Designed miniproteins, single chains, continued (4). Designs and how they scored, part 15

Each design is a single chain, and the fold is of that chain. pLDDT is the mean over its residues in the fold that is shown.

## One batch from the design tools (miniprotein)

Design m12527
Fold by ESMFold2-Fast:
Structure m12527 (fold): chain A 58 residues (1-58)
Amino acid sequence: SEEELKKLRMERLERNIKVSDQITELLKKGDFEKAESLSAKFVAEEQEETERLKKELG
């Protein structure tokens, strides 16, 4: 159902915001390398999960 997909997307978006806040805190502390690493890992993980969900749903 489109409605259930929208709900899952909203929950994922909330988690994305939380991770984004963590990255921002690392940047404020001057831990740029850690922030970059976390960001890259998060983006890669999110993209992989999106592709996986597309396959599972199809």
Scores: mean pLDDT 79

Design m12528
Fold by ESMFold2-Fast:
Structure m12528 (fold): chain A 120 residues (1-120)
Amino acid sequence: MLELTESGGGTFPEGGSVTLSMKISGPYEQIVRLSWWQQKEGEPLRFVASISGDGKKILIAPEFEGRVTISYDKSKKTAYLNLSNLKKEDTAVYYGVAFVIDEKGTLRWVFGQGVKVTVV
């Protein structure tokens, strides 16, 4: 089964930047899309950004445009989310999500465990 391992969380200064990573491991046929989602305390999940499995198509939510970059390093099987000009409002849990075709040809959604970012 495909697994997502997230890293890069912690405590960061206001005005700084953070890079979150999502490493993909285990068997799959194809990565369709990799995405990042934000969960603030007491709020619904918010879409942040996504990148296609071929790395060619990027979507960034309007509220994050200009502050977020997403990339995918196929050789390392790792997607990155860079969030710049950090605000206290960026304090949240961030979830990596993969949309994949598994080894049986079935489309599946795989969720990471979530990584906490605190801005001070």
Scores: mean pLDDT 85

Design m12529
Fold by ESMFold2-Fast:
Structure m12529 (fold): chain A 65 residues (1-65)
Amino acid sequence: MSADELLEMVVENARKIAESLPPILKKEVLDMVEELKKRAETLSDEERELLIGEFLRRLFSLLSS
């Protein structure tokens, strides 16, 4: 799987998760997705993997608190 394919999968799944959340959490997740997409545009595959990892950690923290 390419880093681009991984990024697209993460974005799509995060948007689907957001659809099931209360409005305040939905907005937070969608804002995080837009930040992820914007930052990923200029990064290498290795930097994209790190960025995705940070995104997933933040998403997990949001959903578990």
Scores: mean pLDDT 81

Design m12530
Fold by ESMFold2-Fast:
Structure m12530 (fold): chain A 62 residues (1-62)
Amino acid sequence: SEEKRKRALELAKEYIEKNNGKITMEDIDKIAEEVGVSRLEATNAAIEALKELGLPVSSIIG
């Protein structure tokens, strides 16, 4: 849903800020669990968050 997508995006931004511009696959899995979306959907949200912040997809680590 659109609401879940926005929530996943905001959580991804929080993890990126906490991890000094990086996000781990473990963080993505936690987002998927908290929001109730698939790992793929959480990964897409993380990619979109990185894109909005001007960071490369290589910022996804582990």
Scores: mean pLDDT 86

Design m12531
Fold by ESMFold2-Fast:
Structure m12531 (fold): chain A 66 residues (1-66)
Amino acid sequence: SMEEFIRRLAEAVEQSLLFQGASEEFARKVGEETERELRKAAEEGASRDELVQIAVQITSKGIKSL
């Protein structure tokens, strides 16, 4: 399902930030924001490939903030 796909992408973003040395609190917040942004994009008609690109951009910005 799209909801399960979005959840898995948000979990992957959180996990990536944790592996890069982010605090659990920061990684969790970015994961929650990722899930919100992906749900909004999906409601606006974004494809799964577009959702992956959004998740990648969020991850990149999060890592640069560490």
Scores: mean pLDDT 88

Design m12532
Fold by ESMFold2-Fast:
Structure m12532 (fold): chain A 65 residues (1-65)
Amino acid sequence: MEDPESEAERERVLAELEAELATETDPRVRAELEAALRGVRSGELPVLEGEVALGMARIRQAVGL
């Protein structure tokens, strides 16, 4: 079985980060999503960090931050 950090898992998180970034208008949230996307894509950040960034962006959108 593939590890949670397999290529398929990474591609899924990258696609979700790109989709969220495409709809995000807050420059601070965009900067955090861009940093997570770059780090996960380069392998400097684990896939879990991308999932955390997505969760935080969605929370901020829900509360208008």
Scores: mean pLDDT 75

Design m12533
Fold by ESMFold2-Fast:
Structure m12533 (fold): chain A 67 residues (1-67)
Amino acid sequence: APVGLYRVTHDIPKSALTTGTLKKGEIVEVLANVPGSFRKALVRVLSTGEELLIPETAIRDALEPVE
């Protein structure tokens, strides 16, 4: 996914592919794309500074670009 700011549109629970929980309405910054067998992105939650790995599919399904 492109680096930048995204709004969480649906709650994303912690799972085998997601290192933490994201709540609907949070603003996250995509910092980097992580190559591998599962395409993931490193994201930072702006309110807490927490950094999480999430699958690219979760970005597609539950995050929208902030403009």
Scores: mean pLDDT 76

Design m12534
Fold by ESMFold2-Fast:
Structure m12534 (fold): chain A 65 residues (1-65)
Amino acid sequence: KLEEAVEFAHRRILEAMRAGGGTVDMAALEPELVAELKKRFGLTEDEARWALGRGVQRAMAELGG
């Protein structure tokens, strides 16, 4: 459940970064992803925020080398 949510967030952030030429508007993306994670995986606010944070870390590690 949480791992699937992290993978989903990771993928979405990578997509947003690629579409934005290496930048992402987190102010716009964060509330959208939190709402989507809550809806898709039945997460609480705190769980969705945690999964988003872990997804960000994975995306940065993958793109940063």
Scores: mean pLDDT 79

Design m12535
Fold by ESMFold2-Fast:
Structure m12535 (fold): chain A 64 residues (1-64)
Amino acid sequence: SEIDELIEEARKLIEQIPDPVVRAAALKELEELERMREEGADEEEIKKQLVRFIEGLKKYLEEN
């Protein structure tokens, strides 16, 4: 699914984070999004949150 593809993209970006504290925080945020999906959150809202999260990860990696 599109959400599963976004989760995979986020995981690949998180793996590129060299700071272990920042990486752990990013993993926790992704886990929270996955948990919200499991608890029946709206799929379009989860997708929107994942897209924003991915944009933030890309920006962080470009700057750091």
Scores: mean pLDDT 86

Design m12536
Fold by ESMFold2-Fast:
Structure m12536 (fold): chain A 73 residues (1-73)
Amino acid sequence: KEEEVKRLLEEAKKLFEEAKKAEEAGDKKKAAELYKEALELALKAASLMLSEEELEELKKEVEKIKAKLEEIL
Protein backbone atom coordinates (compact mmCIF):
# COMPACT_ATOMS: atom_id res chain seq x y z
CA LYS A 1 0.00 0.00 0.00
CA GLU A 2 2.72 2.50 0.98
CA GLU A 3 4.80 1.56 -2.09
CA GLU A 4 1.77 2.02 -4.35
CA VAL A 5 1.06 5.46 -2.85
CA LYS A 6 4.70 6.49 -3.34
CA ARG A 7 4.63 5.33 -6.98
CA LEU A 8 1.42 7.25 -7.72
CA LEU A 9 2.77 10.43 -6.10
CA GLU A 10 6.03 10.17 -8.06
CA GLU A 11 4.08 9.70 -11.32
CA ALA A 12 1.85 12.66 -10.46
CA LYS A 13 4.93 14.81 -9.79
CA LYS A 14 6.48 13.84 -13.14
CA LEU A 15 3.26 14.67 -15.00
CA PHE A 16 3.03 18.00 -13.17
CA GLU A 17 6.58 18.89 -14.24
CA GLU A 18 5.81 17.87 -17.85
CA ALA A 19 2.64 19.98 -17.74
CA LYS A 20 4.64 22.96 -16.49
CA LYS A 21 7.16 22.55 -19.33
CA ALA A 22 4.37 22.25 -21.91
CA GLU A 23 2.74 25.40 -20.51
CA GLU A 24 6.06 27.29 -20.72
CA ALA A 25 6.42 26.09 -24.33
CA GLY A 26 2.97 27.51 -25.14
CA ASP A 27 1.22 24.15 -25.64
CA LYS A 28 -1.84 25.04 -23.56
CA LYS A 29 -3.87 21.97 -24.56
CA LYS A 30 -1.08 19.51 -23.72
CA ALA A 31 -0.41 21.30 -20.42
CA ALA A 32 -4.10 21.05 -19.45
CA GLU A 33 -4.18 17.30 -20.20
CA LEU A 34 -1.03 16.68 -18.16
CA TYR A 35 -2.27 18.79 -15.21
CA LYS A 36 -5.52 16.81 -15.25
CA GLU A 37 -3.66 13.47 -15.22
CA ALA A 38 -1.36 14.63 -12.41
CA LEU A 39 -4.35 15.72 -10.32
CA GLU A 40 -6.14 12.39 -10.91
CA LEU A 41 -3.09 10.40 -9.80
CA ALA A 42 -2.64 12.59 -6.71
CA LEU A 43 -6.29 12.10 -5.74
CA LYS A 44 -5.93 8.33 -6.27
CA ALA A 45 -2.89 8.29 -3.97
CA ALA A 46 -4.82 10.27 -1.35
CA SER A 47 -7.69 7.75 -1.52
CA LEU A 48 -5.24 4.94 -0.71
CA MET A 49 -3.82 6.81 2.30
CA LEU A 50 -7.10 8.14 3.68
CA SER A 51 -10.37 6.50 4.61
CA GLU A 52 -13.32 7.14 2.30
CA GLU A 53 -14.76 9.57 4.87
CA GLU A 54 -11.49 11.52 5.13
CA LEU A 55 -11.23 11.65 1.34
CA GLU A 56 -14.81 13.01 1.04
CA GLU A 57 -14.01 15.70 3.60
CA LEU A 58 -10.80 16.58 1.76
CA LYS A 59 -12.67 16.90 -1.56
CA LYS A 60 -15.24 19.23 0.03
CA GLU A 61 -12.49 21.43 1.46
CA VAL A 62 -10.72 21.55 -1.92
CA GLU A 63 -13.96 22.70 -3.59
CA LYS A 64 -14.41 25.40 -0.93
CA ILE A 65 -10.86 26.63 -1.56
CA LYS A 66 -11.45 26.71 -5.33
CA ALA A 67 -14.64 28.74 -4.80
CA LYS A 68 -12.78 31.22 -2.60
CA LEU A 69 -9.96 31.59 -5.12
CA GLU A 70 -12.43 32.29 -7.94
CA GLU A 71 -14.21 34.87 -5.75
CA ILE A 72 -10.95 36.66 -4.89
CA LEU A 73 -9.46 36.51 -8.40
Scores: mean pLDDT 66

Design m12537
Fold by ESMFold2-Fast:
Structure m12537 (fold): chain A 73 residues (1-73)
Amino acid sequence: SLLDEELVGPVRAEVFKDEKTGKYVVAVWARTSSGEEVLLGATVLNTPSLEEAQKVADEFKAIAEREIARRRA
């Protein structure tokens, strides 16, 4: 399990547009101690606004960064 590896960061969040549905998808990744980048989670948003989708991505990134810092304390 990827949870058996230490997440060290950095955390990356990206916004994608699903061309079929027109919905935005936010995905969040973090780097492990082995140097691999792993997907922490992805969610489909019900907003047509790229600005709102980017705010959600920024919030998820901040949450992931805090959780990684907490686990490494």
Scores: mean pLDDT 78

Design m12538
Fold by ESMFold2-Fast:
Structure m12538 (fold): chain A 82 residues (1-82)
Amino acid sequence: NQEEIDAAVAAMNAVNAGDPEAVKRYEETYPGLVATTAALLPPERVRKILPALSEETKQSILDLAKRLGREDVAAVVEEALA
């Protein structure tokens, strides 16, 4: 439905903007969408949001980044998980 689509778009926009508080809030409802959107961001933007995210979401971002061949993002997430 349109409300679910609008909510998903809002979550993606929050992740893309790198707002840690908004990202943490959307992670509660849309952890997979937050992880997928984060895996597509520039590595510097990923670094900004990582401290706000759960270890599970960080692991999902790492797995997605590796599948997408985004070695730069994978390295940033691995550093945060170490």
Scores: mean pLDDT 81

Design m12539
Fold by ESMFold2-Fast:
Structure m12539 (fold): chain A 58 residues (1-58)
Amino acid sequence: DEAELRKIREEIRKLVARYTALRLLAIAYEDIDPELAEKYRREAREVDKRIEELEKKL
């Protein structure tokens, strides 16, 4: 179903934007708050896993 594939691509696009933001936050906080930076890195890894799961449906 092309409509379902379009929805998956849109969800992936939004998750990629979130992943990028979390990676930038991790970099920004690395020297200021290493614990917060690690939290953002963990969240980015979970988002990346979700992207991989969705890509398998394409």
Scores: mean pLDDT 88

Design m12540
Fold by ESMFold2-Fast:
Structure m12540 (fold): chain A 60 residues (1-60)
Amino acid sequence: AETVRVRTREGEGGEGIAALAADAAANGALGVSEYTVDGVPVRVVAYETGREAQPAAAYA
């Protein structure tokens, strides 16, 4: 198994963030963490990647 980390910029992708959170819950995400990078808040979602493709988040 492979773990894929997906980053979403907070404050610009409100709808994308909500959809990502719902998708993460449905697909057994490992967790969601928030970080600040160069003064910009960034949300990181970790997925457990199987042999099938996992959904990707847009970085906005």
Scores: mean pLDDT 47

Design m12541
Fold by ESMFold2-Fast:
Structure m12541 (fold): chain A 75 residues (1-75)
Amino acid sequence: MEEEIKELEKRIEENPNDAKAWNELGKALAEAGRLEEAKEAYEKAIELDPNFEEARKNLAQVLADLGESEEAKKL
């Protein structure tokens, strides 16, 4: 997991406008529980490719997960 994140970060350093790499980074970060960072990665993927349906769906899922976490803190 962490090794995959490092490889994706390296890929993005070489090609920062690779929307697919940003989406894959977001997926790896979400799997690692790093939801805020995953959100930023998906937002960057959508900024680079506004028609990136997979990134939009992944962002919606992370936003839902973050919203539920905030509600749980009230308990």
Scores: mean pLDDT 78

Design m12542
Fold by ESMFold2-Fast:
Structure m12542 (fold): chain A 60 residues (1-60)
Amino acid sequence: DKRRRAFLIGYQIGMFVARRGGTPEEAGAAGAEFAEKNGLPPEAAAAGGRAGAAEELARL
């Protein structure tokens, strides 16, 4: 499922963005951009990125 793959990739991108001091919005944008370049749904990757960044930030 492409949406699930995009979400999981975005989630990993989001965690790395948060660890580098980025925001959930930046993580969502980074996930969407990666997905667009790789033929994956950008909305799902953006959602994953925001979720991953939010979870990482809640741990800090």
Scores: mean pLDDT 86

Design m12543
Fold by ESMFold2-Fast:
Structure m12543 (fold): chain A 100 residues (1-100)
Amino acid sequence: KKEDLEEMERSVELAREALRKAEEYAQKSIEAIKKGDRAKAGEYTFQAQSYAGLAVAAAEHAVGLAEKIGPEGQKLADESRRIAEEARRVAQEAEEAWAA
């Protein structure tokens, strides 16, 4: 259905942008940890986890829509699954670096 495909496309775009921001803040967090800036490291770790969570939620929503869309949604569903896996990894790595 056209409306479901458009909704899926919007969810994938949100997931892509959220993952990009999660990776950006995770990198900033690691750099802040290396510099001994605990306040900034904590702030950036929180932002990385928040954006990673948004990326996972948006990606899972897109995957859920793929069942209604059929073949046209499969490529976006595959991409969304990869985004969710990457976002979870980014969040975990940021948390582990902050906890160390």
Scores: mean pLDDT 86

Design m12544
Fold by ESMFold2-Fast:
Structure m12544 (fold): chain A 68 residues (1-68)
Amino acid sequence: MPSVEERLEELRERVREALEAGEISEEQAKKWLEGIDNVRRVSETLSEEEQELLADLAEAELRATLEA
């Protein structure tokens, strides 16, 4: 399984790719990148199970944003 750090980094890359593709605005991309950084910071105080759950939620929310 990829680590939470690897998952958050991949999520960050997907945000940048979506911005380049015109799927999200620059404002949305900035909010997403800030949100990912916040999740990463919080995850350091959490169990591995909680970290994985946060990564899953962030990924699902980005997918929902890209589908809208």
Scores: mean pLDDT 76

Design m12545
Fold by ESMFold2-Fast:
Structure m12545 (fold): chain A 63 residues (1-63)
Amino acid sequence: LPISEEAKELLEKLKKEKGLSEEEVEEIVREAQVLARAFRYPEVRPGHIRLAYTIVEIDKKRK
């Protein structure tokens, strides 16, 4: 799915503010793509990025 401009801006902001690695950014994007497809959205939106970031962070705490 394409990523909306607002979602790209949020992702760059999170990368800078949280010091995310390239691998973490890729994981967030993959999760956001899965969420957007599951809910039948035509593109990845900021809400999908926020939810994906939360999921990835929770998963890291458990591992």
Scores: mean pLDDT 80

Design m12546
Fold by ESMFold2-Fast:
Structure m12546 (fold): chain A 81 residues (1-81)
Amino acid sequence: TNKLIIKTIGEGVANLVKKGNYKEALEIMKKGFENKGLNVNELKEGTKIPIEKLEKEGNKEGKEKVEEIGKEVVKYGEEKE
């Protein structure tokens, strides 16, 4: 289901951001849009998962990086629609 795809991508983004792999985190979000058929609203929902996880872990820098990645992915998706 799209919900499972969104959750899997979101958890992957959190893990990549914690490792400092911001470009890879952006890339898996873009692939979600292109290859998994996620729309812009589903991508926005996908960013909430890593934001919440990183916030609970006290990783303020990671949370801010996910917010930046989310904005870039949303712009990318909107330009493609």
Scores: mean pLDDT 79

Design m12547
Fold by ESMFold2-Fast:
Structure m12547 (fold): chain A 63 residues (1-63)
Amino acid sequence: ERRRRAEELRREAIEAYAEAGLLYMMASSLELENPEEAEKYREEAEEKLERGERLRREAEEVE
């Protein structure tokens, strides 16, 4: 039970990290042409990164 829950949390964390990475790349590509949209993507990426960090810590505590 605990092992299954930890595995689910790790999977969700990996997905959040992947989404954050993609959003950072999108922000970088927009930086010079549309800095306002680039900033929005960076904010979303930071939120995804924080979510991934939180899920990762929860997985370690549950195990």
Scores: mean pLDDT 81

Design m12548
Fold by ESMFold2-Fast:
Structure m12548 (fold): chain A 61 residues (1-61)
Amino acid sequence: LLEEARRLVREGEEALAAGDAEKAIELYKEALRLIEEAEPKNTKAIAELIGRILRALGEGL
């Protein structure tokens, strides 16, 4: 789950770079859903992924 969430965050970042904000938002929503379902073994890794999403969205504005 966590590895799939990382892949979705990466694809969202690529979509934003291509100018497709709607696709990026949908990819980030799916990543956040998977992060919530992920086994809570490493809160640091989860926080890092959330930070990446927030940073990408901030840059997209």
Scores: mean pLDDT 72

Design m12549
Fold by ESMFold2-Fast:
Structure m12549 (fold): chain A 61 residues (1-61)
Amino acid sequence: MKEIKVEVNGKTVTVKIDGDSITITVPEDMTPEQKLQALLLAYQAALEYKKEQALKELEEL
């Protein structure tokens, strides 16, 4: 399990990755525009983590 914290407009968005499950926790006090940006950034961070994990497996031969 991996936990990533992303800051958007001074607020913390938490991304939890557990195998194929991705849980994104967005603060309720965000505007719809801030929530959209937070979701995009969180999804990008999760994708980057999965790519880095695959690359690391290739480096450790």
Scores: mean pLDDT 76

Design m12551
Fold by ESMFold2-Fast:
Structure m12551 (fold): chain A 81 residues (1-81)
Amino acid sequence: MELVEKLTEEARELAKKALENPSEEVLEKLEELVRKYEELLERARELAEKLGSPSPNLELLEAVVKEARKIYEETKKKLEE
């Protein structure tokens, strides 16, 4: 899953920026990233169902989506407060 690896690296960079200097720009980028991960996860689940065998990378993708959402929610909360 080359795309997931690339997005994970981008997520790490955005997470670092969100923790060090949260901003609306970072929040918008995190929102876009979360949406991309969610779309990939949904497509991966549909494909796994059709093939009758889940990809080992599905668990990793689910973990990445969960972590990205958590960072997004934390960043959003900091900007709202």
Scores: mean pLDDT 72

Design m12552
Fold by ESMFold2-Fast:
Structure m12552 (fold): chain A 83 residues (1-83)
Amino acid sequence: SEEEEKRTLISLFAAELAARMKALGVPADKIAEVVSTVASAGMSLSLEEAEELFKKVKEILKELEETGDWEAAIKKVKELAEK
């Protein structure tokens, strides 16, 4: 079902997001907070909207990989998820 596909997408993306942030030195408590926020936002959206949200979050992660500024990246992710 679409809901099962969305749940799977959210679970896989949450794992990817956590792993990438951990590799970039983000503190564990901040990783947990961001992952929870993004997962909750994804669950409240349609499958297509969740895919678009995750695409934008991945773009922010690329900026983090380039700049090393994880505090700025987390702020952008939270602003995007809280819309």
Scores: mean pLDDT 84

Design m12553
Fold by ESMFold2-Fast:
Structure m12553 (fold): chain A 73 residues (1-73)
Amino acid sequence: MSKEEALKQADAHLDAGLAALRAGNRPQAETHFMRAAKLLLDAAETDEEAQELMDYFSRRVEEGVAALEGRPV
């Protein structure tokens, strides 16, 4: 799998996980988020890149959860 393919698949899993959270399906969301995180970590070539990708992942999850809970982001 190329890095570009891994990033696209990770984004798809992030979107699916957030959609599952909106639907109230936490177990499905957790499965998608775990898959997205693994794809991003596997795609990283350096520790710095891994940190940047994990920060991106964490921010997207936090923003999605905050929106679901009605909290400001």
Scores: mean pLDDT 79

Design m12554
Fold by ESMFold2-Fast:
Structure m12554 (fold): chain A 100 residues (1-100)
Amino acid sequence: MSVEELLKQAAEELRKAAEIFEQAGRTDDAKGYRNLAEKVEALTKETDPEERIIQLNALEIWAATGIAVLKDSTDPAEQAVREELEKALDLIQEAIDKLR
């Protein structure tokens, strides 16, 4: 896949995470993941490869932090969100590797 395709898929997984939290009544958490998805998708239009890598590294840290916070959760919504965040993180990491 191209970097652009990987980032679009990562944004989609983050939007799925947001929808899970929205359906669970966790509107502020859902908004946070929607904002993260918008930032990932905006990078599909970034033409500076150095800036792209810097922003992707920041987004990788945010996704990894979200996974760590949810790691031992027994809440079904949090477990489902963790799975979508893990998919998004893998896609972001593959995009970074292609830009190296």
Scores: mean pLDDT 85

Design m12555
Fold by ESMFold2-Fast:
Structure m12555 (fold): chain A 61 residues (1-61)
Amino acid sequence: MAPYLARAVKDFPKLTPLSLALKKGDLVLVLREVNENWVLAKNLKTGETGLVPKSFLEKLD
């Protein structure tokens, strides 16, 4: 499945140093799936990489 493009469907705060902050509408590149609930992604607006919940992302076709 990875890598793929996705869009943040809602805001996600940076909860830990490993987390990626998202704002609704942000484009991200999902680099890999870490587990069933989390992915490693790069925010294409900020250039930062970190962990985000899969439920906060919509995969782009």
Scores: mean pLDDT 81

Design m12556
Fold by ESMFold2-Fast:
Structure m12556 (fold): chain A 65 residues (1-65)
Amino acid sequence: DYLEKARAAGVAGNRDEAAEWYEKLADFYEKQGKPAQANAYRAMAAFHRGDWEKADEYAAKANQL
């Protein structure tokens, strides 16, 4: 479960590892035809990498239906 791994890494302070799992989640949902969900996880990945500008960009895209 990618989400459980992302959360576990985040709680452990492994921000880059958490970002990698969120990126895998984004790819998974993109392949499922769920771009809003994919962009939400891309925002989480960017947030964990400390790229707040990119996180805001993806979060805005996630709000588009």
Scores: mean pLDDT 81

Design m12557
Fold by ESMFold2-Fast:
Structure m12557 (fold): chain A 55 residues (1-55)
Amino acid sequence: DLKKLVEEAIKNGAEVLPIGDFMRLILERMDKSVVESLLKSLIKQGKVLEGLEDI
C-alpha cells in the first residue's frame, strides 16, 4: 500500500518536499503504478512528496 510506504518514510525522518497544486493535479491523473514507482524512488532517497496521500 503506497500510503503505508509514505507514512513509514515520514516516521523515519524522510524529507518532505513541497508539491505545487499543478504537480498534485498531474500526479492524481497519472496511472497509479507510475506514481508508485516515482514515490518509491524518492523514498529510497529519504524523501516524500507532500499531498500525494490522496492518490
Scores: mean pLDDT 71

Design m12558
Fold by ESMFold2-Fast:
Structure m12558 (fold): chain A 80 residues (1-80)
Amino acid sequence: MLEEVARLLEEAARAARAGDAERALRLLQEAIDLLSTDDSPEAGIYRIAAAVARRLVEQGRLEEAAELAEKLARKLEEKA
């Protein structure tokens, strides 16, 4: 699950950097939905971070959203 979430976040970061806000929002929502199937406190923290990235995309802050999503993906890959 965490590996799949990390992949979605990396794809979302690429979409955001490409200026594809619609695709970035979709990928971030998919990551949030997957994290919502895990009741651990750690998954809750990651879900909040992903939701913040999604909000940054909604606000047109695509570079900030990409940086946050990429940072979160790296952290999840570390946990594996």
Scores: mean pLDDT 83

Design m12559
Fold by ESMFold2-Fast:
Structure m12559 (fold): chain A 82 residues (1-82)
Amino acid sequence: PVYPMSPLVKAFLEAARLAREGASEEEVAKVLVDAGFDPRVAREQVAPTLVKGARTGKVAYESAAALILVGEGSLTSPYQKP
């Protein structure tokens, strides 16, 4: 199925692009958090994975991070209540 591109997807693609352009893990995580991603997941899992993937050329890490966020939507959702 085809889904419209959400703001969260746009932020993820922007973060991945910044990582490929040499941005730090902090800068990448900030883009994700500002878009509504869980700060813990963004800083500890997604941003390190995207930056490492970009620097080592392993695009699979970027894909893995995206699958974590999509598959575990409730864990990355800004609407998740503590």
Scores: mean pLDDT 65

Design m12560
Fold by ESMFold2-Fast:
Structure m12560 (fold): chain A 62 residues (1-62)
Amino acid sequence: DNRELGEKIAKLLVENGISSERGGEALKEAVENGDPELMKRVAIHEAEKAGKLDLAKEIASL
């Protein structure tokens, strides 16, 4: 479910201080295009860049 996956990813990012604005252009583009697999991959990369490996693992499990 593209919408539900996107909402879960967005919630996790916001709760951890990472938003689409802080996640950069790639995450914004993935969100706008509605590609949940790309959103997940970009969100994992942004979590890793922020040093939040536990968050990256949680997103990967979605």
Scores: mean pLDDT 70

Design m12561
Fold by ESMFold2-Fast:
Structure m12561 (fold): chain A 87 residues (1-87)
Amino acid sequence: MDRLVELLVEAGKAEAAGDAEAAEEALAAAKPLVEELRATDPVALAEALTRAAEAVLDALAPELSPEEVAAARAALAEWAARALAAA
């Protein structure tokens, strides 16, 4: 789970920095881990995705309004809940 969270955080940070190539590479590396967790432990997948999203939002928070951070966090929580339900 730690490796997946690390890759997702790196992808989000790279995208925020304008490094689309690094973001795509990190997402491509995360894909097999996402597929494995979706099949074996969808709860751990939802937790990893939520944790990675929160870490990226925290890193971007100084550039976003508090309202934008709250809205993004809520949307990610809803997405994680849907991903878990689709297990």
Scores: mean pLDDT 71

Design m12562
Fold by ESMFold2-Fast:
Structure m12562 (fold): chain A 71 residues (1-71)
Amino acid sequence: DIEKKKKELEEEYKKILELIKKNEKKFEEEKESLSKLEAEIEREIIESFRYMAESIKKLGEERLKKELEKL
């Protein structure tokens, strides 16, 4: 009876350890998904910033041309 209870407790402990390992793997998979999403957001931000920089450049060039034409 005592030996059987010891085996049941050891099996329960092993099951808990397997559950912890499964949760850790899921957390790692979620972290990878978040990293991909972060990279996509960063790319979009960089693209938006580049578009703004190009727009500012064009506005500057247009203003310079207009001022030069007045001279």
Scores: mean pLDDT 78

Design m12563
Fold by ESMFold2-Fast:
Structure m12563 (fold): chain A 57 residues (1-57)
Amino acid sequence: SKVEELVEGAKNVIQAEKEGKLPASMVYPLVKREGEELGLSEEEIEKAFEEAKKEVE
């Protein structure tokens, strides 16, 4: 699903922040932009981001 695609994308963004490749302040804005490009609602974007954080830990 598009939500699952955003979860994978969000995991990549979170991992990049952990590796020092981007600042923490850019993490959610990048995830939100990707979710908007996928046509997801703000609620779906937030849900995907929370799932991605849980899976990266």
Scores: mean pLDDT 83

Design m12564
Fold by ESMFold2-Fast:
Structure m12564 (fold): chain A 56 residues (1-56)
Amino acid sequence: AAEEARRLAEEAARLFKEGLRNSDDALLQKAGELAREAMALDEEAAREALTHSGVP
């Protein structure tokens, strides 16, 4: 649950970063999908991962 949500949120944040850096819409779309999935599992873990990695 929380651990899995954190993993998904961390992956989403990483893909957001890569997508923004490379202007890759596919990565950005995938990142958004994973972030929403993580939020459904654990909102706190998802928020923290995004803040620390992709959304200052």
Scores: mean pLDDT 73

